# Designed miniproteins, single chains, continued (4): the designs that were tried, part 11

Each design is a single chain, and the fold is of that chain. pLDDT is the mean over its residues in the fold that is shown.

## One batch from the design tools (miniprotein)

Design m12370
Fold by ESMFold2-Fast:
Structure m12370 (fold): chain A 55 residues (1-55)
Amino acid sequence: RDEEILELEIEIGMLRIEIGVLKIIEKNTGEDLSEEIKKLEEKIEELEKKIEELR
């Protein structure tokens, strides 16, 4: 359980970093990455729910 929670927390952390990078790209290039960012945000929400189930 603790190991599974840690893995999920690491995955969420990595997804947050990816979202940050995509937002920087959007700001600097003007490219529309809203759909990609939304998918990553939805993935984080799913992982947070899984952590809640394990606690």
Scores: mean pLDDT 82

Design m12371
Fold by ESMFold2-Fast:
Structure m12371 (fold): chain A 60 residues (1-60)
Amino acid sequence: EEEEKLIEKFAESGRKVGRNGALTVAEIHGRTLTPEDIERYAKLGEEKGKENAELFLKEK
């Protein structure tokens, strides 16, 4: 459905934001993230993206 595609797009966007945000903050603080940590932050962003899609679909 169209709604599923929208949720997927928000999830992908959230995943990108979560990953990039974590990397940026780590760089500022002189920390190195493991691939596992990066994936964890990407997943958190993905979940947030799905929540945002749900809110978007409820708004007029």
Scores: mean pLDDT 80

Design m12372
Fold by ESMFold2-Fast:
Structure m12372 (fold): chain A 97 residues (1-97)
Amino acid sequence: SKVEELKKEIEELVEELGKLMREAAELKDEEAKKEALKVVEETLKKLREIGEELLKKLAEAKSEEEKEKLEEEGLEKMKEVLEETLKRLKEILEKAK
């Protein structure tokens, strides 16, 4: 159930990301808004690279146990990227106040 726990945590982080993105879209500071958009762009690139690597490893996996471990590792990496993104966005929003 570690995979299911990680999926739930990622869903919660994605919801918070959506909230921060909406806050960034309402910023009057055009420079801060551009910085926030760059953070999102970099995040999407990192998540894509993690997803591509995970799919490649899953195609080579020979057992259900190996697949579950790979999914857990991939989801943990995605969670870490999202947590760092939320931290960066909060810092941008705080400076723009």
Scores: mean pLDDT 87

Design m12373
Fold by ESMFold2-Fast:
Structure m12373 (fold): chain A 72 residues (1-72)
Amino acid sequence: LKEQIEKLRRELTRIVGRVIRLVGDIIDVELSDLPQKEKDRKIAELEKEIKELFKKMDELDEEIKKLEEKLK
């Protein structure tokens, strides 16, 4: 149980790092010389990816909580 919780926490940390990098990518797009229409499209794609990662984070957080309850 403890080993499984640690593995899930490490996975969660990796996803958080991915989200931070995607936010950086959005900032880079906003600062670029691309036409506004292309910026809006690229930002929408990055925001969609971030949304999918948040969904996965929620699933992992729920699994961690269930395993932590079993340790009590």
Scores: mean pLDDT 82

Design m12374
Fold by ESMFold2-Fast:
Structure m12374 (fold): chain A 66 residues (1-66)
Amino acid sequence: MERRDEAIELILRGAEALRAGDYEKAIELAQRAEELARGTPGGEGLARSAQELVDEARRALEQKLA
């Protein structure tokens, strides 16, 4: 599988984990997707999407723990 396709799959799985309330898993998956996207030529858009997912999941986790 191309790194780009793997990054997309990780973003989708991360979004699913976020919807399920597994914020820590969502952060883990999104961080892996961001790293793969940054290692891929032209992966800027995917890296931004992954970073947005990390930020959303971190915010949700902080609210849950507060």
Scores: mean pLDDT 81

Design m12375
Fold by ESMFold2-Fast:
Structure m12375 (fold): chain A 60 residues (1-60)
Amino acid sequence: MEKVERVVDAVLEAAKANGWTIEEAERMVRTAGIALGLSPEETEKAIEMVRKRAEELGLP
């Protein structure tokens, strides 16, 4: 699995467990992406993916 997808999946799991908002999940994926060495483009894509999937999951 690509690094971007792994970061998105991990953040969404944490968001569900901790009751994070979509905004908080987006912030966390940005932080995690940088920590894991994603490029700026990969980090932006991960943020877009987490927003879309968080909306589909009904996060506030």
Scores: mean pLDDT 80

Design m12378
Fold by ESMFold2-Fast:
Structure m12378 (fold): chain A 70 residues (1-70)
Amino acid sequence: MDKADELTEEGVRLYKKGDYEEAIKKFEEAIKIDPNYYGAYEALGEVYEKAFGDKEKAKEYYKKAEELRK
């Protein structure tokens, strides 16, 4: 499995457990390894939107993910 994908899956697991800060760290690590890995940006957007209610920051991450998919 791709290391960025593996880190993103670990982050999703942490998010589901309520470990939001640790989840963010895993998604940031995935982006460091593969800055074009749009899945990690989508995951960061979801955490900021649903866990923190930060819709503006979530929108920035979702926009980055869409830019990388095209």
Scores: mean pLDDT 83

Design m12379
Fold by ESMFold2-Fast:
Structure m12379 (fold): chain A 68 residues (1-68)
Amino acid sequence: SLIDEAKKAIEAAKAGDLEKAREYAKKMLELAKGNEDEMAKALYEASKEEGGDVDAAQEVSILILEEK
C-alpha cells in the first residue's frame, strides 16, 4: 500500500540509505499516480505510526520532488 511504501521510505531515510529511500519514493509516485495530496497524507500517517519522525518524512518528500 502507499502507506507501507511511505513507512519503508522513512525507515530507509532514517538509516541514511538514501538510495533505498529514493526507490521507495519512486514506488510512492507510481502508486499515487503523482498525486501530491495522497503522498503527503501517506507520509503523515506513516510518520505517526513509527513515532513521528518528521525529519525523515521531510527527506522523503524532497526525494519525491527530485523524481518528478
Scores: mean pLDDT 76

Design m12380
Fold by ESMFold2-Fast:
Structure m12380 (fold): chain A 59 residues (1-59)
Amino acid sequence: SEEEVKELLLSKGVPEPVALVLIHEAKKGASKEAIIKALQSYGVSEEEAEEIAEKLLSL
């Protein structure tokens, strides 16, 4: 769910406004690569970013 993914992003240190933007962009068809790159820029590891990106794209 969106709420679960948001809470996961917050737990990884992603600010809430950024988490909401990433959820919105994923729904609009953002690429997995773009989401991973954005997550890594906020300190998420590549492995964790890949898992989170898959969850975002399944929304």
Scores: mean pLDDT 82

Design m12381
Fold by ESMFold2-Fast:
Structure m12381 (fold): chain A 82 residues (1-82)
Amino acid sequence: GADACVAAGLQLLSVAKKHGKISGSELVTLGKELLKTGSDPECEGAGEALLLAGENAEELGGTVSGSTAVEAGLSLVDVGLA
């Protein structure tokens, strides 16, 4: 459900705060977890976007900036609370 987007968003914010960046593999993992919910179209779209962003980041050297992770995390929380 939408709670999965909130949980993923909070995880992104936590990782960004602790490490200043997030790995592509972490984004892929979060995207897969959101896609496991399957029945929530709000979180399904967000999960696909995270999966693709993570795969692209892995191809380009493995990480995205903390600021990008914060923006993605806040967007996921917003979607999950709607």
Scores: mean pLDDT 73

Design m12382
Fold by ESMFold2-Fast:
Structure m12382 (fold): chain A 79 residues (1-79)
Amino acid sequence: MTEEQLKEAIRNAEELAQRALSDGDKETAANAYVSLARLYLKMGKYEEALKWAQKALDLVPDNEEAKRIYEEAKKKIEE
């Protein structure tokens, strides 16, 4: 992806999360946060990736993908 496309993907995921939360759909909101965390991991922004993965886990504690991203981002920060 170009830098521009990556920024657009981040904005779209943030908007999706806000709409899902407004609808009471915690699963969709958590998945949008997972997408944000994955995008930030791809950018090498591990602190932001950790933040968004944590937000996903706050909504859906058993989200396996959020746990994986959280662990990967944490390891990158704490190595």
Scores: mean pLDDT 82

Design m12383
Fold by ESMFold2-Fast:
Structure m12383 (fold): chain A 65 residues (1-65)
Amino acid sequence: SSEIEAKEKEVIALEKELQKAVNDYRSAQAAGDEAKKRELAEQVIAITDKVTEKMKELRELKAKA
């Protein structure tokens, strides 16, 4: 269904954002930027929570199909 496809695209987009945030965190760690590391750690947590919620919605949509 188009709704399932749209939700899958949302998950993929969030997973890309998560990967970028993780890579940026590693760069900040290598640079010794403690403030940037804290900011990026918060972003990683926030994006992970969004991925979890969207995956739950996707599972519910697939269960109804």
Scores: mean pLDDT 86

Design m12384
Fold by ESMFold2-Fast:
Structure m12384 (fold): chain A 99 residues (1-99)
Amino acid sequence: SEEERRREAERLLEVAEGLLKNASDTIQKAKEYLEKGDFEKAKEYARKAINLVTAAYIAVAGARFLAPDDPELQARVDELLKKAKELSNEVDEIMKKIE
């Protein structure tokens, strides 16, 4: 039971890592469109990025719930939450420059 919960928590953290990598790549595209003055595409990619960050938050929350007593997994949870917050802040800065 505990081993199954730990494996599922690890799977959710891998999913979150992939989502945050995709969000980072998507934010870079939003910035490129912003620099070109394509505000509609910049907004589209910024919205895609925040959806990916939101999905990552859900995955990380699941991992925290499943393995709260695993210090290595909880350290990964904290690292990914910090990264998600940084990416969310980058999306906010892009949106401020458009609106």
Scores: mean pLDDT 90

Design m12385
Fold by ESMFold2-Fast:
Structure m12385 (fold): chain A 82 residues (1-82)
Amino acid sequence: MYAVEVKINASTEENKEKAGEFLSEIGQKYKAVGVEIEPEGDVVTVTLLFETKEKAEKAAEEIKKFKEENPEAILDLEIKEA
């Protein structure tokens, strides 16, 4: 199993909603088997769990593109084995 861990800048409601909705769509598109949401102050960590490395890498590629276009909304992106 593979995890895609994303740190969202939740200091503004706009960033939180935009990033949250995008990650929800990506998790659904690549059939995430689990989602964990951990809010901590102005940062929300969203972990998307995938059965295969290929699905995790495809999800991370789209999130990376979103981060490049919205650098204030996504603070960090990591893929790890779970």
Scores: mean pLDDT 84

Design m12386
Fold by ESMFold2-Fast:
Structure m12386 (fold): chain A 56 residues (1-56)
Amino acid sequence: MEEIRKLSNALREAVKAGDLDKARELGEQLIKESEKIGPVAAEATRRDVEELLAKA
């Protein structure tokens, strides 16, 4: 979905900028949007968000 792609890109940019508060908010929105696709997508998205935040 386009919304997920847009949020994912924004999350990566926030991490690069060092804006951890913004990155956390975007990660939460991305997870919520992925829940509409299904539980497998939501689980994969949670793991990806955790990995990105851990690298920051």
Scores: mean pLDDT 77

Design m12387
Fold by ESMFold2-Fast:
Structure m12387 (fold): chain A 60 residues (1-60)
Amino acid sequence: APPVLQATLERYRRALDFLEKQLEKAKKYKMPDENIKLLEKGVEVARELVAQVEARIAAM
């Protein structure tokens, strides 16, 4: 895969990991539902971005 696409994939995977860890902490410490919902949305977006880059790499 092109180095730029691999770097983008790694960046999005790091963002996803960060957001998933923040979501786990938010649930553990019983943060407001609004905050949890925003983190869940962030995780969904990050997963979609990872999937899109992986699909582009696989199609090459």
Scores: mean pLDDT 84

Design m12388
Fold by ESMFold2-Fast:
Structure m12388 (fold): chain A 55 residues (1-55)
Amino acid sequence: SMKEEIQLKATLLTFVANSERFIASRLNNPELKAKNLATADQLLAQARELQRQYD
């Protein structure tokens, strides 16, 4: 169903966001680390928006 598909997409976005945060934790360059963390936050926001649209 459409609800199940959206929930799966939100889960995958969350997984990618967590992967970006993990990569950031391994980076020594502060600017690159900040950029990857910002990307992770954007992906999490997208995942939460998708979940809200379907509730």
Scores: mean pLDDT 86

Design m12389
Fold by ESMFold2-Fast:
Structure m12389 (fold): chain A 60 residues (1-60)
Amino acid sequence: GSSLRKRIEDLQRQMRELNEQMRKLLGSDNPEDRKQAVKLGEELHRLAEEATRLAEELRA
């Protein structure tokens, strides 16, 4: 595949891993775990935006 498609695939894999970690932390009653979950959610959102941008470039 193209380098661009591989970058999108790598981002999607990272997003799945972060989402799993975030879900585990959100199940915790520990305030520090919940703070970490928020930070992971922010990072997940940033990766999603980058993946969307690259996907638009791939389709153009």
Scores: mean pLDDT 81

Design m12390
Fold by ESMFold2-Fast:
Structure m12390 (fold): chain A 54 residues (1-54)
Amino acid sequence: SAADRERALRAADQMGLSEEQKKEFIDLVEKLLAEGVSLDSAIAAALYEILKKR
């Protein structure tokens, strides 16, 4: 949903992700949501994956 996407984008902005990292993060969140993962868990898992690549 639009609200889910907006919440995910706010999390990315708060973590200081680059535009490229934001795109990867959103794609991962959407994939996890499609698999039935909750929004909060999807955001947490996606952030862990992006931050590990630093």
Scores: mean pLDDT 80

Design m12391
Fold by ESMFold2-Fast:
Structure m12391 (fold): chain A 65 residues (1-65)
Amino acid sequence: SMAIHLNNLGNEYFKLGNYEKAALAYSQAIALKPNFAEAWNGLGKALEKLKKLDLAAEAYQQAIA
């Protein structure tokens, strides 16, 4: 699915250290599949790297909801 492809794209950007593009790709995956726990967790990690700690906490909360 497109959501899975976008999550994989987010993972690849994260590995490359491009946390802004990783966060965008994870956010797009979530827009297509709001209950995508792996994408929410990925978004949280990317936001932590960007020092957006409050937003990261919200993303992690969605991953375990």
Scores: mean pLDDT 90

Design m12392
Fold by ESMFold2-Fast:
Structure m12392 (fold): chain A 79 residues (1-79)
Amino acid sequence: MLEKELAEENKKLVEALFNKDYEKAEEYLEKAKEIAKKIIEENPDLSAGEKDIILTMPESIRAMMEGIDKAIERSKERK
């Protein structure tokens, strides 16, 4: 089931980002993006908004984690 595979890869992506393993995070991100594309191809009846959420979710997870790291670093540099 592609949904389960996407959830698993997204979980691995979060764990890699949390551990600052950016090489593994990149691998899991690319795998998650490929699974997301397959989900959309198998479900053409999905709305444009649903397709966008599915396709962008791995990138959004990365962006959110990077945003948190940058916010923490900016907080430390402005002491």
Scores: mean pLDDT 77

Design m12393
Fold by ESMFold2-Fast:
Order: C-alpha cells, then structure tokens, then sequence
Structure m12393 (fold): chain A 56 residues (1-56)
C-alpha cells in the first residue's frame, strides 16, 4: 500500500508548517521507514521538506 509514503509526506508538511521539534523527529523516522520500504520518491520529497524546515 502507498499509506507509508503518503503518511511520511503528510508528517513532513505538518512539521514544516508548525516548526515543532517532536513532529520533525517523527517525520524523519517516517521518511526513513518509507525509503527502506520502497517509497523512495515520497521519502525523497519528505526529506526535502524536512531540510527546508531545518533551514528556517
């Protein structure tokens, strides 16, 4: 199912919007899980959003 990839993207966007450190950590874990599971495109986009959040 695509659920894990979609969840990683959703979590990354929420972390970017809020700047919450706990949400950033959770989104990072989800992005890693998505990448290992084969949702590489979603994981890559989530990682990009997380890097953007860290740069603010």
Amino acid sequence: SKELGEEALRAAREALETGDRELLEEAEKLAIRANVTGYEEEAREAGRLLREAEAR
Scores: mean pLDDT 79

Design m12394
Fold by ESMFold2-Fast:
Structure m12394 (fold): chain A 113 residues (1-113)
Amino acid sequence: DLLDRVEAAGRRTLEAALASIGVKIVEYSDSKDYDYIVEKDGERYVLIVMSPTADIDEVIERVLNAIEKYKIPALVLTPVLMREEVKKALEEAGLKVTEEVVLGPYTFLTVEK
């Protein structure tokens, strides 16, 4: 399937981008609330990957649900062009963006309650 091949290539690019900022995938998710559990500098985060076509409100709901359920901070991977809109929506939802890292077409936002 062409879509499966495109997804596999995108996932490798994502894993390489995460590794370049010291982030390691620890667990794969079967949950709708998040995509991965990742580790950075010995600390665990829920990782939520946002597509360029994603509904921002659904992404914010996923972040809120994941933080509440797992009691750890979130790392949100957003397309760089959507970064300011996503940051604003997170802040309006009562969340705090504590770190931002831009790497090519991606922005990694560290998000706390």
Scores: mean pLDDT 77

Design m12395
Fold by ESMFold2-Fast:
Structure m12395 (fold): chain A 70 residues (1-70)
Amino acid sequence: MERLEIRAPVGTQAVALTLLALSTPGVRSVRIEYDEENNTVTITVEGDRAAVDELEAWARSLPGVEVRRL
């Protein structure tokens, strides 16, 4: 099982990333954590390699988004 951590500012990008993760075939778990101090959202995704690769590529294309493969 592959894991991906995505950190984005609160707003449209975080909502879009969350919805994409939930709708991607092969995603098995999505965890969302809100950081009030920094006004950011951390989205942790677990799933099949192909699903995580797709999400990583898309997330890395977005400005201001931090992406870590775990």
Scores: mean pLDDT 81

Design m12396
Fold by ESMFold2-Fast:
Order: sequence, then structure tokens, then C-alpha cells
Structure m12396 (fold): chain A 68 residues (1-68)
Amino acid sequence: SAADRLRALAEELSKDPRFEVRLEGDDTLVVTQKGDIRSLIGLVLRLIGDHPDLEVSLEGDTLTVRTR
């Protein structure tokens, strides 16, 4: 399910020291970057390509991923 994908992403991204990852409920993943937002832009492109069924939004230094 999409919720299972968000949990898997949360576990994988939390291993990257550039990101702080928080899973909120079953439908929302929040990723915050420390420093340069360019790392988040690269992550957005990856997530859109790999998970086209997820909604990805970027606001400042915070990336939010939601189930559609």
C-alpha cells in the first residue's frame, strides 16, 4: 500500500545524515534538510520518478510526501 511505501521511505531516508525525517500518521512523510535546499530538490526529482502515485511538495527547507 502507499502507507507501506511511506514507511519504507522514512526508514531509508532517515539513514541519510543530511535529512531529518518524520512520518505523520499513515499518509504523510515530512523531510527537513540541514543547510542547502539543493539536496531536497534532488530528492524531489527522485521521488517523483520512483513514486508517481505519491504527492510531493517542497516549501523552503521542508519536503512533504503524501499518499494521493
Scores: mean pLDDT 76

Design m12397
Fold by ESMFold2-Fast:
Structure m12397 (fold): chain A 86 residues (1-86)
Amino acid sequence: GMAEVFLKLQLDYLKERIEKGEIFSEEEIKAQVERWKAGADALLDTEAELDGLSPEQVAARRAEIDKLIEEGYNELMSLQEEKEKK
């Protein structure tokens, strides 16, 4: 859905920047991730209204968004640490 696509695009873009040698602080990464989470939640609420999603479908997608945020944050932090060693 729109929320998950938005989140994946934001994560992939920041990953590409880190892989190219850009250095971000933990605070900067956290601020970006928190902004993306807010955007993804707003997009999911919009999709739920437009597509008539059930409460169960909304809950499942929120769980997936939260999972993507957690995994994405950890991946970004790991990539940042690896780049500090190269």
Scores: mean pLDDT 81

Design m12398
Fold by ESMFold2-Fast:
Structure m12398 (fold): chain A 61 residues (1-61)
Amino acid sequence: MVPTEKVLEALKKAGVSEEVIEKVKERLKGKKEVTLSRVKFILKQEGVSDETINKVIELLK
């Protein structure tokens, strides 16, 4: 489990677009923590590249 705030910071650091970050915020709204699998799923659904997803996951480890 990873804090939602840490996920949002990792997205910014990995260069994910502000539009995708806003969509992730809405999908994680009301959740204090999320699994890495859920983060990967959301980013893949939003069309984020596997390279960028891997960067986000590394930042969350």
Scores: mean pLDDT 82

Design m12399
Fold by ESMFold2-Fast:
Structure m12399 (fold): chain A 100 residues (1-100)
Amino acid sequence: LEEGLKAFASGDYEEAIKYFEKALESKDPETRALAAYYLGLVYFEQKKYEKAIEYFEKAIELSTDPKFKAELYEKLAEVYEKQGKKEKAKEYKKKAKELE
């Protein structure tokens, strides 16, 4: 994860994706959930909203942490807002608030 985060911070999205895809193969469920989350963030920055949604949903499925799921629902709401899907954005903001 550290190398992927460094690449992401420097704007090297191709390298970030490579490291996060590798982290997604981890035997540790927490590392897999974080890797999916960071892949979602990278795709969101690239304006690849469909892929961002896919990876945030995957991170939700992999995580049992309510706090982290709340953050993921907030990110999904943000993606849906960028797509102009205001009703879906409201649904996910509500889900995030219910978990906090």
Scores: mean pLDDT 83

Design m12400
Fold by ESMFold2-Fast:
Structure m12400 (fold): chain A 91 residues (1-91)
Amino acid sequence: SRRQQMFDQVRQRTNQLYQQNRSRITDISDRTSRVMSTTPISGDRGVASVVSTTGAAIGMSDGQIQDMARSSADDSMRGLDMGMRMIRDYQ
């Protein structure tokens, strides 16, 4: 599906960033895991995970990431769009 192709592209980019910034990525992963475990996600957890990882990578606060993850999970297509905009605007 189109969604799977988008996730595959994000995964490829994440792998490249992981290789370049392994220690930093570990910190980002830890923050993402904490947000995902403490935030009540009723919608698309895949989208919530991508948004949480991106927010942590940019240096957003845990509270900001939690709010974005919840909003994104409630509307997975809207959440993916927000995540893509966040990547674009905060590169």
Scores: mean pLDDT 72

Design m12401
Fold by ESMFold2-Fast:
Structure m12401 (fold): chain A 66 residues (1-66)
Amino acid sequence: MSAEEVAKEFLELLKKGYTVEQAIRKLAEKYGLSEREVAVLLVKAGFEGHVSREIALKVMDILQKF
């Protein structure tokens, strides 16, 4: 599973009206990962340009809670 694939599905969840925290939780459940592991993949995808800077910063803020 690539950071790009996780980021793409994350953006689809946000488009459906899920919050950043809810989208991370759903991806963690779907892929059998921790919420922290999903957040790390999304931050990596943000630096690689697969998500916007604004979304990547929100994920980094949430990562501090894990």
Scores: mean pLDDT 78

Design m12402
Fold by ESMFold2-Fast:
Structure m12402 (fold): chain A 62 residues (1-62)
Amino acid sequence: SSAAFLEGVRLAEEGQRAFKEGDYETALELYERAREAAADFPRFVAEIEREKERVEEAMKQA
């Protein structure tokens, strides 16, 4: 929809790649930036928060 939403999506995709590569700190940073970029989109923010929780859980097991 807006440029802010598209930037959030792009940052979230970068975060997913970092997570898959085991770079948990970079993944969390990118997800937080994605959430900030698309702050006006509550469903997207909720998805990002769930992905951040998954990264934090993986960090505890790594």
Scores: mean pLDDT 86

Design m12403
Fold by ESMFold2-Fast:
Structure m12403 (fold): chain A 82 residues (1-82)
Amino acid sequence: SIDEVLEEFERRSEELLRQLESMSVEEGEKKIDEFVEYLKELLRELEEQGVDPRELTIFGARGLGLFGELFVQLLKKKREEA
């Protein structure tokens, strides 16, 4: 279900946030890029499965919010390590 997909996505983003604390800035940037590609593939798969556009919009909004947290964490790390 979309709820299960969202739960896995949230679990993966939480794990990445934890990992970013111990990663270099360069490794963090690479992991965030990989996460963006993961999100693109997830959205493509959900669209192919015929998930309602409204559900896709909600999923996309949540994904953007979590991505924003990852970006803020990376920017803070860059500022502290610069």
Scores: mean pLDDT 74

Design m12404
Fold by ESMFold2-Fast:
Structure m12404 (fold): chain A 88 residues (1-88)
Amino acid sequence: MKEKLEEIAKKAAETLVKVAREHGLDPQAAIDALLKVEGVKSATALRIPAVGGGERDSLLAFVETEGGLITIWVDAGSDEAKVSIKEL
């Protein structure tokens, strides 16, 4: 179960990084792309505008799977995602 959840998280993170690069942090494009990942039951995405002296917007996604919740954060122009996994 844990290994499969981690595999889904990796694929979802790669997907979100690609969306951030190609679709300019569009939440709808992120949701559509994440729902195509095997093992994803539901997805929500939010664009977080740069505030507090920040110069880059971010894309935050929540991915629900059978085994848990995956939270993914991608900064604009980043080639890497921050991933958090919570088992349910």
Scores: mean pLDDT 79

Design m12405
Fold by ESMFold2-Fast:
Structure m12405 (fold): chain A 65 residues (1-65)
Amino acid sequence: MEEAIERLREKLRELGASDVQIETAVAAFRAVLEGKLTLEQAVNMLKSLGYPEIAELLREELERL
């Protein structure tokens, strides 16, 4: 799980995401892993914040687990 979070961070940095965007995505990713949020809720939340590319990358990483 830690390896998946680090891969998500690196991919977001490659995408040019800010530190705030990276930590927001990581928090959403952890919330899904902890069962506090569904994958669809996390993706929709990031899209509503104006981060659709980040939302798609989050979906891909969660689906690989």
Scores: mean pLDDT 81

Design m12407
Fold by ESMFold2-Fast:
Structure m12407 (fold): chain A 71 residues (1-71)
Amino acid sequence: GPREEAIRLLEEARRAVEAGDLERAIALLKQAQSLGAPAHLIDTAIARLRAGDTVAALSGIREAIRLLREQ
């Protein structure tokens, strides 16, 4: 369902961040947000990526995955 697809997209976004592919990471984060990923956490993660704060962005992505799994 949309939740499971959002989790998959967030895991792909995490890998894209770790690979340095920020354009792909942001696109995947926006897709996950459209499928019900927590909007505030996703917007914050994108802002952190644009600011070069990869560690904070990865923490936000992990928290979004955790919250979706708890639903």
Scores: mean pLDDT 89

